# Designed miniproteins, single chains, continued (5): the designs that were tried, part 39

Each design is a single chain, and the fold is of that chain. pLDDT is the mean over its residues in the fold that is shown.

## One batch from the design tools (miniprotein)

Design m17333
Fold by ESMFold2-Fast:
Structure m17333 (fold): chain A 74 residues (1-74)
Amino acid sequence: MIPSEELVAAFFSGLYGIEVGMIEGNAAKNLQAAYEKVMTGESIADVSKKYGISQGAITTAQNILQGKKKPKLK
């Protein structure tokens, strides 16, 4: 339904307020890997520790992607 590219773009925008194409390669790969781990059922705490991304940022992006919260990006 919604393409994975749009969901990834929303996730990166929710965390950093920037386009996926503007994120440096290693940061983009780490965010994508963290997103996939959370979506496959791995805990936010474990993912945060492994990828160095704050639990709050992951939770906010997840809530935006699940439609529970609208992104406030300007």
Scores: mean pLDDT 56

Design m17334
Fold by ESMFold2-Fast:
Structure m17334 (fold): chain A 119 residues (1-119)
Amino acid sequence: MSMVVEQLQLLHDEAIKNLKALGASDEFLGKVEEFGRSFVNLAGAILNDESEDKISRIAKSGLKSLRNLLELATEEQRQVVVNWLDRLFGLLHLSLVLENKSVPSPLERFLQEVVDLLK
């Protein structure tokens, strides 16, 4: 848990730094921070074997946060967000494999909805 949370925070800090370099507004950066916190909460709930209902509620909140974030992004900022998402999901997937856990249905659904949002 703590190592995964630390790595998620490092990925978030890198995304914020890259977005600031692209002239991101304070409003946009606030939405990035909100989504980052939602993803940390989602990863924590999954890795702590919280109920599917709880995971689903956190995922739905995270998806809404991500949608709001992407509406404020320029094309260049959107590419930074996409790269950040790829790394976030990659780290979570690796953590599940290392703990010999299957991908829970709410996470699979969340990933599919994120992919659809990025098309």
Scores: mean pLDDT 85

Design m17335
Fold by ESMFold2-Fast:
Structure m17335 (fold): chain A 69 residues (1-69)
Amino acid sequence: SRAALEKEYHRLGLLLSFEENEKKRQELIEKLKAIAEQLGKTDEFNKFLEQLEITKESLAKIKAERAAG
């Protein structure tokens, strides 16, 4: 159902937000892209990916600064 797809989309989006392994990130991105196409949310998903890369860079800087202390 559409409701089940929307729940899975949100679940996988959360997993992607916390995934640090690049191979697993790519697998999650591919799955999310397929669901986003089914839901008509491809543009929304692309914006989400851009925001995640910004967040990833910010978290990497914070982790590097804390590891140096």
Scores: mean pLDDT 80

Design m17336
Fold by ESMFold2-Fast:
Structure m17336 (fold): chain A 100 residues (1-100)
Amino acid sequence: MLEEKIKEIYEKDKELAEKIKTAMLLAGTAETLRGLLEGRAEAGAERGLELGEKILKEVLEDPSKIPALIEEAVARLRELLPRLDPEAQAAVERLIAQAE
């Protein structure tokens, strides 16, 4: 599972593991919310997991890509904000603030 791979990285470089986890969480949340807004919640969650796996592979090859991946995920979440209810907007804004 993705969690086991992140745990291995965490034992060697805690800061890198936290940055990877943040990028995956932001990107996965954006895909899940997009799926919910489109009436395809299950598909959105599945795409979020697939994207998380791709991000993990990409950052393991080149960790310098992490800031750009976080910035892209934050931009995607911000595009979804006007389409969310106020409670979901507040939750997403808190998630973005924790990543910045």
Scores: mean pLDDT 78

Design m17337
Fold by ESMFold2-Fast:
Structure m17337 (fold): chain A 81 residues (1-81)
Amino acid sequence: STALFEETLERIGEIGREVGEMFKAGESKEKIIEYLEKKTKELKEEYADNPGLVALVDKEKEEFIEMIEKGELPVVRFLPA
């Protein structure tokens, strides 16, 4: 449902905010990525019955990892209208 999709993006956004704060605090890339993988794994387990939401979490995780490895502040895309 659209509501569940929006909720999933909001929760991904909260994870993004948390790893963004770790990045600003000067935590190592390895530590930030480890935290991100832990949080996204937990979120995927909550949405295990919805493969589309699991795929969304994986996609956003990959984008965050790419930004972190490039030394860029991880950010989430806008929620769909």
Scores: mean pLDDT 80

Design m17338
Fold by ESMFold2-Fast:
Structure m17338 (fold): chain A 68 residues (1-68)
Amino acid sequence: NENKSIKERLIDMLEQMLNIPKEVLEKYSIEELKEMLIKEHVEVNELDEKAKESLKKSVEEEIEKRLK
């Protein structure tokens, strides 16, 4: 139940950012969803290299916080 809730939160975030249907995202694992979320956050925010590194770290920390 906890893992399902965490997965649904990740799916909601990705659906809002990428307009990918929840049914498609449900087929991925939590770790795969985390990797997609990090990648999209870095790519969507057209920032310089230092800002991209800071953003990536912040996204990783937020994902870890949501998984706890």
Scores: mean pLDDT 67

Design m17339
Fold by ESMFold2-Fast:
Structure m17339 (fold): chain A 91 residues (1-91)
Amino acid sequence: MKEHFEEAKKALENGDYDKAIEHVRKAIAEAKTPEELLEGVIMLAEVYYKKGDYDKAIELLKQAIDFAKGLNLEDVYERIKKFLEEVEKKK
């Protein structure tokens, strides 16, 4: 998991969004906790946002909000909500 997140971040920084998506999907598939799965979904939304696919980023962030609420992760929920508001401003 950690290795795939680091590789996804490097690919995202280099503008290689397809490679970043591949690494995030691998991290999600290897997630052992609900919190790790949530982190993967948030990172996938960041990649789509950087790629300019705002509709897909919004879809993923709405799913992440519902997930964070179900896990009672209030701080994570508030952070995702702010990111969703920023993405919606770009649409």
Scores: mean pLDDT 82

Design m17340
Fold by ESMFold2-Fast:
Structure m17340 (fold): chain A 68 residues (1-68)
Amino acid sequence: ASAQLQLLQNLIGLLEQVKELRKKGLPLPEGLAEPAKELLEHLYNNPEELEKLLAELRKQKAEIQAQA
């Protein structure tokens, strides 16, 4: 469904930004709403978990796109 695909695309983009910020030593942007802030801070501090989640989300996106 288009809504699910959009949510996956947005989440993947957000996690890629977290990865870039961590690589550059920059903090997460201010004004993030809960519970997103807690999740993003956890992933920022746990890069292995961030990479695993990104791989899974990319796989889910590819499966949905293949069905469209």
Scores: mean pLDDT 76

Design m17341
Fold by ESMFold2-Fast:
Structure m17341 (fold): chain A 68 residues (1-68)
Amino acid sequence: MPPKRVTVEVDFTKSEEEILKEVEEKLREAGITDEKLIKNALEGVRIAVRLEKQEHPDLKKLTMTIHI
C-alpha cells in the first residue's frame, strides 16, 4: 500500500488510553481500515506518548505525525 501520513493533536492532560482512542478515531477518519496497521500505529504512539510525558511533564498538547 502507498505510505500515508496522519497528523493528530495529542492532549497530555488525558489518560494514555483516551489518547490512543482519539488517535484510532483519527486514523479511521483518514481512511485507514486495516486493523493490523491501526494496531501497529497505536503501539508507536503509546511509546511516543510515554516518552514525551516523562521528558516534558508540563506539556499539555503536542502535534504528532503518524506514518502508515
Scores: mean pLDDT 77

Design m17342
Fold by ESMFold2-Fast:
Structure m17342 (fold): chain A 65 residues (1-65)
Amino acid sequence: SAAELARGRELVEEGRKAGAAGNYQEAVSLYRQAAEHFRKAGDLASAAQAEATARAIADAARENA
């Protein structure tokens, strides 16, 4: 639905802001939530991109811990 797509985009913006602020755990959570909303909207490409971004942030946080 259009509402699910809009919510996914909103969560990506929130995740980007959290990441820029150094709040990496929050950024990972927000990108994963965005992927769920994109899947509900049927936008599998945006869902995959959001999941990939969440994994990259989580992996970087683990490797530099």
Scores: mean pLDDT 86

Design m17343
Fold by ESMFold2-Fast:
Structure m17343 (fold): chain A 75 residues (1-75)
Amino acid sequence: MRVFEGTVESGDDRFAAVKGEVDGKPAGALLQADGEEIVPGAEVTVYLPEENRQVRGRVIEGSGKVGDKVTVEFE
């Protein structure tokens, strides 16, 4: 299991562009919630531009609001 930890730079409650780290390495991610909000417990699609890869994940902490931190677990 991999973890992304970052800060939301842009988006709305459902969509977020975030900048942070994957496995301790600097990375960006694009998050899209399956439901209406990026909140703890939400299932999300995670796009990792550096890896050109799209994966399924779950929000463990934080939110999709600009300036907030968010933590996502994925495989």
Scores: mean pLDDT 83

Design m17344
Fold by ESMFold2-Fast:
Structure m17344 (fold): chain A 63 residues (1-63)
Amino acid sequence: MESLRREGEEHREELREAAAELLERARQGSVTAATAAGILAAEASIGGLDELAEEILEALRSL
């Protein structure tokens, strides 16, 4: 078990939680929240979290 990569998993969880909150606000009509979620997806992709980035973008397209 590689505990040294625990930080990466923790960061992924934090981004997922932040994205969920932003997506909830975007569903209520917040353009700012939708934009922030898109930026978060780009940040996730840059950090190598491509699966998370795709999940966020797919959720945004469903709004």
Scores: mean pLDDT 76

Design m17345
Fold by ESMFold2-Fast:
Structure m17345 (fold): chain A 97 residues (1-97)
Amino acid sequence: MEAVEKEMTLSEEESKKVAEAGRKALEKLKERAAQGNKVAADAIPLVELAIKAAEEGDGMAVILAAAVGKTVAEREGDEETAALMQEVLDVAAEAAA
C-alpha cells in the first residue's frame, strides 16, 4: 500500500540534476542575503537540506524543503526568493515523474 509516496528515490543522474539546481538557487540566495534580505538568508538552510537530500537520492525531502522555503517566502512577500525555491521544486518534480 502506497510505497510510491514514501519511497521517491532519485537516480544518480536525477540526483545530480536536482543538486545542481539547488546549488544555483543557493548562490543567488547568498547574494540576496548579503544585500540584507532576511527571507533569502532564512531560505539558505532549506536549500542546503534540499541539496543534501538530492545527493542522498531523497526526492521527497527535496520537495518538502523547497516547498517550505517557497511558502515562507510567499508569506513574507519575497517573490524572487519564492521563484528560486520554485525552480528547485520544478526540477525535483520533473525528476520524480
Scores: mean pLDDT 80

Design m17346
Fold by ESMFold2-Fast:
Formats: sequence, C-alpha cells, structure tokens
Structure m17346 (fold): chain A 63 residues (1-63)
Amino acid sequence: MVEIREVRVLVPAGSSDEEVIARALEEGAISEDDEVLSVRVADTLTLGPHQFELRALTVARRA
C-alpha cells in the first residue's frame, strides 16, 4: 500500500529543499522509507530581525 502524507518543518528563511529534507530526517518527521514528492513554502514567520519559513513536504511511504 502507498500512504501519502504532509509533513511541516520550521526552518530559517532561505533554507534549500535539501536542508529542509535533512532536518525532517534528523527530527524523525520522515524516514528513509519515505519518498519526498514535493517541498513547498506553506507560511512565513518573522520574529524581529529573524525570518523563518514553514515548509510543507508531501511524502509517500510504501507499507
């Protein structure tokens, strides 16, 4: 079976898709069994001089 889900990760603004995927793996939000289908910017957050992006990853996992 194929399970498709969305995972969201908060990263510094300007982070590459590769950095977002690496962070999601490090945090355990995705695993090696997950195939990343897309990465998009879901939202942006500014805290004083710091800007962050909420990145949404669409992933497919084979059970």
Scores: mean pLDDT 80

Design m17347
Fold by ESMFold2-Fast:
Structure m17347 (fold): chain A 62 residues (1-62)
Amino acid sequence: EKEKLKEEFYERVLEHALRTQALSARDPTATAPPPKIPEELSMEDITEVNLRAAEEARRRLA
């Protein structure tokens, strides 16, 4: 259950990062709303997901 929430949050964070990058390239006034943080995730879980998503986003941009 918690693992599923972490995976869903990861997908939302990654999608948000990629969407924000696309929007900023096309329209500097356009912003995407940040993904909602699930209440069931601890600070450690959130940090792990954010680091993993940041690494994946960098990998796709490299």
Scores: mean pLDDT 70

Design m17348
Fold by ESMFold2-Fast:
Structure m17348 (fold): chain A 63 residues (1-63)
Amino acid sequence: MEEEIRKLAEEGDTVAIGELLREAVENKDWETVKTIIKTLAEYTGKGDAVPRYVVPEPPAAAA
């Protein structure tokens, strides 16, 4: 699972990662969601635009 997510992030396949995230959220599989986010966070330092297109959930309000 983690390796698959890393491979998608390395290839810049943000659409596939987004679909994986949405499926995990709908299935209430929070462990998978956590793994995806953690793997992407580690890979973000090397990848371009990954965090901008990987996050399917819009920011509600930080203030």
Scores: mean pLDDT 66

Design m17349
Fold by ESMFold2-Fast:
Structure m17349 (fold): chain A 65 residues (1-65)
Amino acid sequence: MVAEKTRERALEAGLSKEAAEAVAKAVAEGATPEQIKEVLLSLGASKENAEKAAEIAKEVKEEAE
């Protein structure tokens, strides 16, 4: 549930399909926002996109609580 919402929010925020899927997978695996940022940076994403993805994951987690 949280992973699916994270994917949808990332797409709505203008992240690519590939970045949105990577964030959703990391969230499903229990990754923290910091770990999500590291995953995206390792995939060649910019610092700005990595920060956006971490922010989205944090927001979705807060909304799910």
Scores: mean pLDDT 76

Design m17350
Fold by ESMFold2-Fast:
Structure m17350 (fold): chain A 66 residues (1-66)
Amino acid sequence: LSPEQGRAINEALVRLAGVDPEAAGRAIAGAVARHGPDASAEQIAREVERYAGVDREVARAAVEAA
């Protein structure tokens, strides 16, 4: 993920899934650490569920909308 893509995904998670920005940032960083810089929307959504307790389907939809 580029820094611009990471910011767009963070903003989408905050607006569409109600995720705290810090938790969203940690989830994105966790996905990249586990799966590399091309981490999928599903992989990011799994980390959002883990860090923020948000439903994975809601998180995935937010990531895909970014």
Scores: mean pLDDT 84

Design m17351
Fold by ESMFold2-Fast:
Structure m17351 (fold): chain A 66 residues (1-66)
Amino acid sequence: SEASDKADIAGAGAAGAAASGDRRGAETHNQVLAEYGGKEAGEAAGEAALAGDSARATRWGQNASD
């Protein structure tokens, strides 16, 4: 679905930004993830990404996309 596709893109973007240390980029992607993948998954991914935990951000992004 379009929502699932946007959540996948946002989750990947958040994980990539977190891995590169771009916390603001990760936050922007996590707002999109929360909109299309569900607020709880987006918030969890956002917290992990802002903390620099790219593995946890990726896990929550994948959960939001499914």
Scores: mean pLDDT 64

Design m17352
Fold by ESMFold2-Fast:
Structure m17352 (fold): chain A 83 residues (1-83)
Amino acid sequence: SILDLVKAQFRIIALSAGVFVAERLSKVNPELAKKEVELLKEDIGLLREEIDRLEPDFPEEAAKLRKKLEEIEKEVEKVEKEI
């Protein structure tokens, strides 16, 4: 539904905020940053499955969300390499 599409967009925003938190934590508490990275990876996987379910009805919007998710995943990998 369009409501699920809107929810997916807010989840992208929440993941971006989580990456920001993990990056800051990596400088002061690497152990807590590692736990945050693990949670972000789990949430990325769950959101990827949700985007796949949206694709048949909203292919263009799903493609845009997938691209944003891929950029977030790369940012998470960068933080993980720093801790």
Scores: mean pLDDT 88

Design m17353
Fold by ESMFold2-Fast:
Structure m17353 (fold): chain A 99 residues (1-99)
Amino acid sequence: HMEEIEKAKEEAQKLRDSALAFGDALVEATRKRIEELKDNPELAQRVLDGARGAVDALAEHLRKQAEILSKNEASKIIGDALMEAADELRRRVDEVAAE
């Protein structure tokens, strides 16, 4: 049904926005930790590595969920949105590393 696909797109957008809000909070917390550790680059690097590891683990989990969701068109739209959010979270963590 076309109506189901339309609703899936709307829900995908809401899920993506929620995932990005969570990512923004994680990035902000990581940035504050790194600022506190400005005089200790080894610990700052460990915090950054931990944030990257957490994002990679989340992205891998979302990728596996998206594969399960690909069994029908509406669920695939939701899965694709979660994968896009995971990629954006990785970019945000890399942005903090560049600051």
Scores: mean pLDDT 74

Design m17354
Fold by ESMFold2-Fast:
Structure m17354 (fold): chain A 97 residues (1-97)
Amino acid sequence: SALEREMTLGSLEVHEASSIVSYRREVERTTDPERAEVLREAIELEEKALDAIQNEDLQEAIKIYGKTADLYRNKMHDDSAAKIEEKQKQQLAQLLS
C-alpha cells in the first residue's frame, strides 16, 4: 500500500541520517588526515543519496551508493563498502518493485 511505502522510505531516511552523524563525529575525533578526507567525501555522497531518497529519485540514489561503495573499497575497510552496497541493493529492489 501507499502508506507502507511511505513508512519504508522514512526508515531509510532515518538510517542514512544516523550514518552521516556518525561520520561527522569520526571526522572530529580522527588523527588520520587521510581517513578524515575520505569521511568528508563519504558524508557528501551520503547526504546527496539522502536528498535523492527524499525526492523519490531512486535511480540517482543507486548511482550515488555505487560511487560511495567504490570510495570505501579503494580507501576504507571492506565492511564500509559492504554496508553501502546493501543500501544500494535496497534502493534497487524498491526501484524494480
Scores: mean pLDDT 68

Design m17355
Fold by ESMFold2-Fast:
Structure m17355 (fold): chain A 72 residues (1-72)
Amino acid sequence: GPAEFLEELLKRAEGLVKKIIEELKKKYPEAEISYEVLDPFTVKVTIKKDGETKELTTKLLDLKEKVEELLS
């Protein structure tokens, strides 16, 4: 049903976010990156670097670009 479809979309989104964040952690090992998938299209990211904590909420498609902008 529709609920099962949404659960599958959320699970796929979580898998994609995990992969992107793992790649970003390899590129920026000095940063502590955590995330929370809010829905299949939206993710919240918390970045800790150089004693600073930054949070952003972004579209899944923009995740890599937005996190790299904060880590550059």
Scores: mean pLDDT 82

Design m17356
Fold by ESMFold2-Fast:
Structure m17356 (fold): chain A 60 residues (1-60)
Amino acid sequence: SEEEEKARIMNELARLAREAIAQGKTDVAQEALDAIVRVPEMTPEEAKRELERLRQKLAA
């Protein structure tokens, strides 16, 4: 379901925030935490794009 997909994205964003903190990338961690708050108001497609954007920032 859409709700289950959003829940998975929120869990992945939380994991990304923890990894960003571990790497000292506090700006990326903050963006990921802010994204979690906003996911309920997004479409699943928007939420997935935000997750992918933040994954790319973490990898840089």
Scores: mean pLDDT 88

Design m17357
Fold by ESMFold2-Fast:
Structure m17357 (fold): chain A 120 residues (1-120)
Amino acid sequence: SEIAQLAEQLRATLARLEALLKELEHLVSPELQAAYHAALAATRRALDGVLADPEDAAKVAALTAAFQAWKKALDDMVTEVEEKYGDDEEVMKKLLEIQKLLQEAEGLLSEIERLVAQAA
């Protein structure tokens, strides 16, 4: 299934994003860290649901909702880091890498959504 292949790629991209964010976690408030980890866990659970049944439009809708909540939590963390460490070149380079991986993840999700809509 093309949807299953894209979902596996999205899972791999989320893992790469988490590894980069882990290097910056000490720069973020505990409350934003907790919100981010909860949203990431929900997104991974929804992604596992899509992988179990790639043709289920309801599972893809659940992934979309979880992903948007995760993206908001990530944006909140990035904003806090930029406000406190905007002059740190090494930190800013890592944030640019995170933003690039987020764009890749959004592209993969959009393709999953498009394929499910076409299968209806």
Scores: mean pLDDT 88

Design m17358
Fold by ESMFold2-Fast:
Structure m17358 (fold): chain A 79 residues (1-79)
Amino acid sequence: SGVEEMEKLIEEAVAAARAAEEVPDPAERLRINEEAVKTLEELIEIGKRVLPPEKLEELRARLEEVRALGAALAAAIAA
């Protein structure tokens, strides 16, 4: 189903963001994080029409976690 495919894409994006934590170069980590954020943003836009409310809320929470990490990394690099 479309919901199952969506769940797999969400899991892949979150896994990619998680794997980025193992990357020692902060700039490379930020690049991977930015890609994950973009993917999750796209999935949320589609998910508004496809996902049940509880899964959409979980997806939004995951996006906020990934965004917060990316913002912290960007600030550290810019400082």
Scores: mean pLDDT 79

Design m17359
Fold by ESMFold2-Fast:
Parts: structure tokens; C-alpha cells; sequence
Structure m17359 (fold): chain A 95 residues (1-95)
């Protein structure tokens, strides 16, 4: 249980760092504004879910922790897909 929450939070921290690095690459390679806006929104949603997980964990609300971890995992998956699409676009420009 503690391991699952810590693993989910650790993965979210990693993906937020990757999102920040991706935003820098997007500026360099003139990536689509639509993808930039989507990435920024997902980043904010992940930060909010992370905070809710921490608050629920401190309160001992195991049910809310489990629910918010599932929501976080779904948002991380969406973020990962957007980042992969951005990476593919950058790779095509990096000839």
C-alpha cells in the first residue's frame, strides 16, 4: 500500500520533469501550439491529483488514495502519449 502510493507519486514527479524538458524542446523545434496547450493542461491536472493523493494519505483515507492513484495513472498515460507524439514530430524535424 505505502509502496504503491510512493511509486505513483515518484512516477508523477518524473513525468512532470519530463514534461518541463519536453516544453523546452517544443520551443526549439516549433512544435504545434495545440500539443503545447494539451501538455500544459495535463501537467496541471497531474499536479492537482498528486496533491489530493498526499492530502488523502495524511488523512488515512485509503479509499480516496486508491481512487486518485487510478486517476493519476490515467492522466500520466495520456501525458506519455502526448510526449511520444511530440518526440515523433521532433525526430522527423531532426533530420
Amino acid sequence: MTGDAMQALGLSDLYLVVADETLKLMEEYNVSQEKIDRLKKLREEIEKLRDKIVDAYKAGDDATVKEKIKELEKKILELTRVILEIDDEIQKKEK
Scores: mean pLDDT 78

Design m17360
Fold by ESMFold2-Fast:
Structure m17360 (fold): chain A 79 residues (1-79)
Amino acid sequence: MRDLLARYRERLEALEKEAVAYSGSDETFRLLEQAREALEQAQRALDAGDIRTYTIHLTVLAVLLAAAEYEINLELKRK
């Protein structure tokens, strides 16, 4: 659990750095911010021992990270 959340945090940070490097859109940064909020909610639930809530927020985080990565790829292709 902690290892999986740490890997998602690393992925989020990598996507944030990439978006900054190429001057990503407001939509890209909005998706990344929503992903960060999901990450913090998952961490909070994990710290509280609420595995059910942790799993829900982890799923939301995974979907948001995929959406952000998709948007970044589209923006890079449309340059």
Scores: mean pLDDT 82

Design m17361
Fold by ESMFold2-Fast:
Structure m17361 (fold): chain A 75 residues (1-75)
Amino acid sequence: MTPEALKAVAEGMSPEARERARQAVRDGLPVDGSLFSEEELQAVADAMRKGGGWADTPESAARAAVAGVLYEEGH
């Protein structure tokens, strides 16, 4: 996963979606498609594709969203 893809994912997320991703990590919740809306997951998949990555399932899109937020936080 490229830094450009991760940055694009995080920047494309709403503040509410980013906070949900952070909270899920803090609480140890499973990272799956139920954390985000269908529209949020599609936006993440598109951002990943433009950055040279892939997130073609709801689960992989949710993982990309969490990874993008964590990357922006310096993880």
Scores: mean pLDDT 75

Design m17362
Fold by ESMFold2-Fast:
Structure m17362 (fold): chain A 83 residues (1-83)
Amino acid sequence: SEKEKERKIAVLETAKGILLAAKAFAEKVLELAERKKEKERRGEELEEEEKGTGEAGVAEARKTLAEVEPLLKELEEEIEKLK
């Protein structure tokens, strides 16, 4: 029924929102890591946010993006099929 289709779309849109938040967080970690690297190259002082970006955090952020990007694509394809 149309109502079941609308409910499914709402659930998928909610899941998409969660994955987009995870993607944004991972992208922020990678951005902070790049700023840290550039500042260290110039001998500039790091901000507290930048000090927290270690190799383990960067690796986890890259892993998150690699896992989230295909899930977001699948979610978008499923939402489009239901419309």
Scores: mean pLDDT 83

Design m17363
Fold by ESMFold2-Fast:
Formats: sequence, C-alpha cells, structure tokens
Structure m17363 (fold): chain A 73 residues (1-73)
Amino acid sequence: SLTPEQRALVDEVADGYAKELGLDETTRRVIRAELYRLAEKNPLTPEQLAEVKALLDEGKYREAYEKLVELTS
C-alpha cells in the first residue's frame, strides 16, 4: 500500500491535472486509480516525491503528472 504522503501526492496530481484539462469526475477517478497502480508498482523515493511536489507547488500540474508517470514507469 502507498504511504499517506504518496497517496496525498497522487491525489493532488490527479486533481490538479484533471482540473487543468477540464476532465469530468469519472475520468479523474480513473486517472487517480491508474497513478495509484503505477506508484504501487514502482514506489517513489523521498527525493522523487520532493521533485513532483516542487512542480505541484509551482502549479505545473501537467508537468507533475508527466513526471510522476515517468518515475513510476
């Protein structure tokens, strides 16, 4: 299972990305579920978590999404 910190990061990435693209609630849930699956398959290191969080803090939701997928692939 994901840590609370990893779960919060995935939720923030999915929510931010979906809002930026104007995606509906169903699509947002699918994206979140897929990001959880990827993160569970390849757990993020603290350094990688900080890298994605920095993008979120700058409001770069698309870049945060792309980086999270890259790091978990």
Scores: mean pLDDT 85

Design m17364
Fold by ESMFold2-Fast:
Structure m17364 (fold): chain A 84 residues (1-84)
Amino acid sequence: SMKKVEEMRELLKRAGEALTQGKEEEAKEYLREFFRLLGYSEEEIEELFESMELEELFGLASREYLKFSDRETGKVISLEEALK
């Protein structure tokens, strides 16, 4: 749903802001909520956090958000359009 896309976007924005400010625990909490919204199990989330660095987790979350947004909206945004 569009509401879920918007909630995921807000979580990513907050996680990115927390990372920029060096607030690692806050960023981790937003990313955990993000993966839960994506449908990851608690076991899958813990495995990701044990195996990946925080910046890598943010990168994964950003890529998954773009895939999910495209699926929900049916619109693929080109790099050129995204930069306008």
Scores: mean pLDDT 77

Design m17365
Fold by ESMFold2-Fast:
Structure m17365 (fold): chain A 68 residues (1-68)
Amino acid sequence: MEEIKKKIIDKGVAAAQEARAAGASDGRVISLARFTAIEEGLKAGLSASEVNEIAKETVARVKELLAA
């Protein structure tokens, strides 16, 4: 379970990094990270509660990257 959560977060961060490199706005980068985490979590069969927590963690990581 922990490895699945880490993979989902990493996919969300990767999508955000790709969008950032392409010149997307901070808002779009954050939205892509959130939506990617939700999509991957649902595909993995996680509950709505687990998907929401992973999405929050993914967004937090991306916001830290944007602040740096």
Scores: mean pLDDT 82

Design m17366
Fold by ESMFold2-Fast:
Structure m17366 (fold): chain A 87 residues (1-87)
Amino acid sequence: MEEEIKKAEEELKKASEDLYRTGQAAGDALNQARTDYENTKATDPSKAPQAEADLANLRAQTDAIMAEKVKELREKKSKLEELKNKY
C-alpha cells in the first residue's frame, strides 16, 4: 500500500520533470522561430506572412505537445489521489 503510493509519487515527479523539460525545449524552439520571423520581416517583408504562418504552426504544434504532457501529469496526480483516498 505505502509502496504503491510511493511509486505513484515517483511517477508524478517524473511527469512533472518531463513537462518542465518539454516546456523549456518548446520555449527555445519558439524563440528561434520568432527571431527568424523578425529577421524575415526586416530583410524580406514579402516573405513575412509565410514566416508568420510558420511560427503560428510551430506554436500550435508545441501547444499540442504541452497539452499532452499536462494530461499525463493530471492522470498521474489523479492516480495518486485515488490511492491516498482509498487508504
Scores: mean pLDDT 83

Design m17367
Fold by ESMFold2-Fast:
Structure m17367 (fold): chain A 95 residues (1-95)
Amino acid sequence: MEEIRKELEEVLEEIEKIAKELGLEEEAEEFREHVLEVAERLSEEQLKLLLETLKKILENIKNSKEKDPNKQRILVEQSLGVLEILLSVLEKEEE
């Protein structure tokens, strides 16, 4: 659990750094706070799923090779939106 939460924080910090460079600092901060709040309630299995999903999204952003900042910003915004949907699903699956 502690190891998974540490990796989650590290991935979130990388996402926030990229978002800040694209002018999405406030959106990234709100997203990070929501992830950390939800993470307190998740099982180890759900935390692993969330961490793996975040890692894949971060890798896709880094590997996009997109040079247009506006297109990179759209990619990050869409990625954050998808993650917010995942967080909502994980919150509902308290069974």
Scores: mean pLDDT 76

Design m17368
Fold by ESMFold2-Fast:
Structure m17368 (fold): chain A 77 residues (1-77)
Amino acid sequence: MKKQAVKAAVDAGEQGKKVALLLGDLETAEELEQLKEQAEKSDVDTAVEIAGQITGMGEQLAGQLFDRLARDAAAKA
């Protein structure tokens, strides 16, 4: 169980970092890399807290990606 919580946070951070880089958001990508490194060294409680932060950042990135896709679709119409 403990290793699964840490792995989930690390995986979420890695995926979020890729989306941030795709959007050109280097600052968010760097923050996600740091959170990933912290999660790898952390206990379960800290890993859960980091996972919460990554989730919040992921929601923001998903919103930006959706907005870009919607604008591209509108421009083609």
Scores: mean pLDDT 75

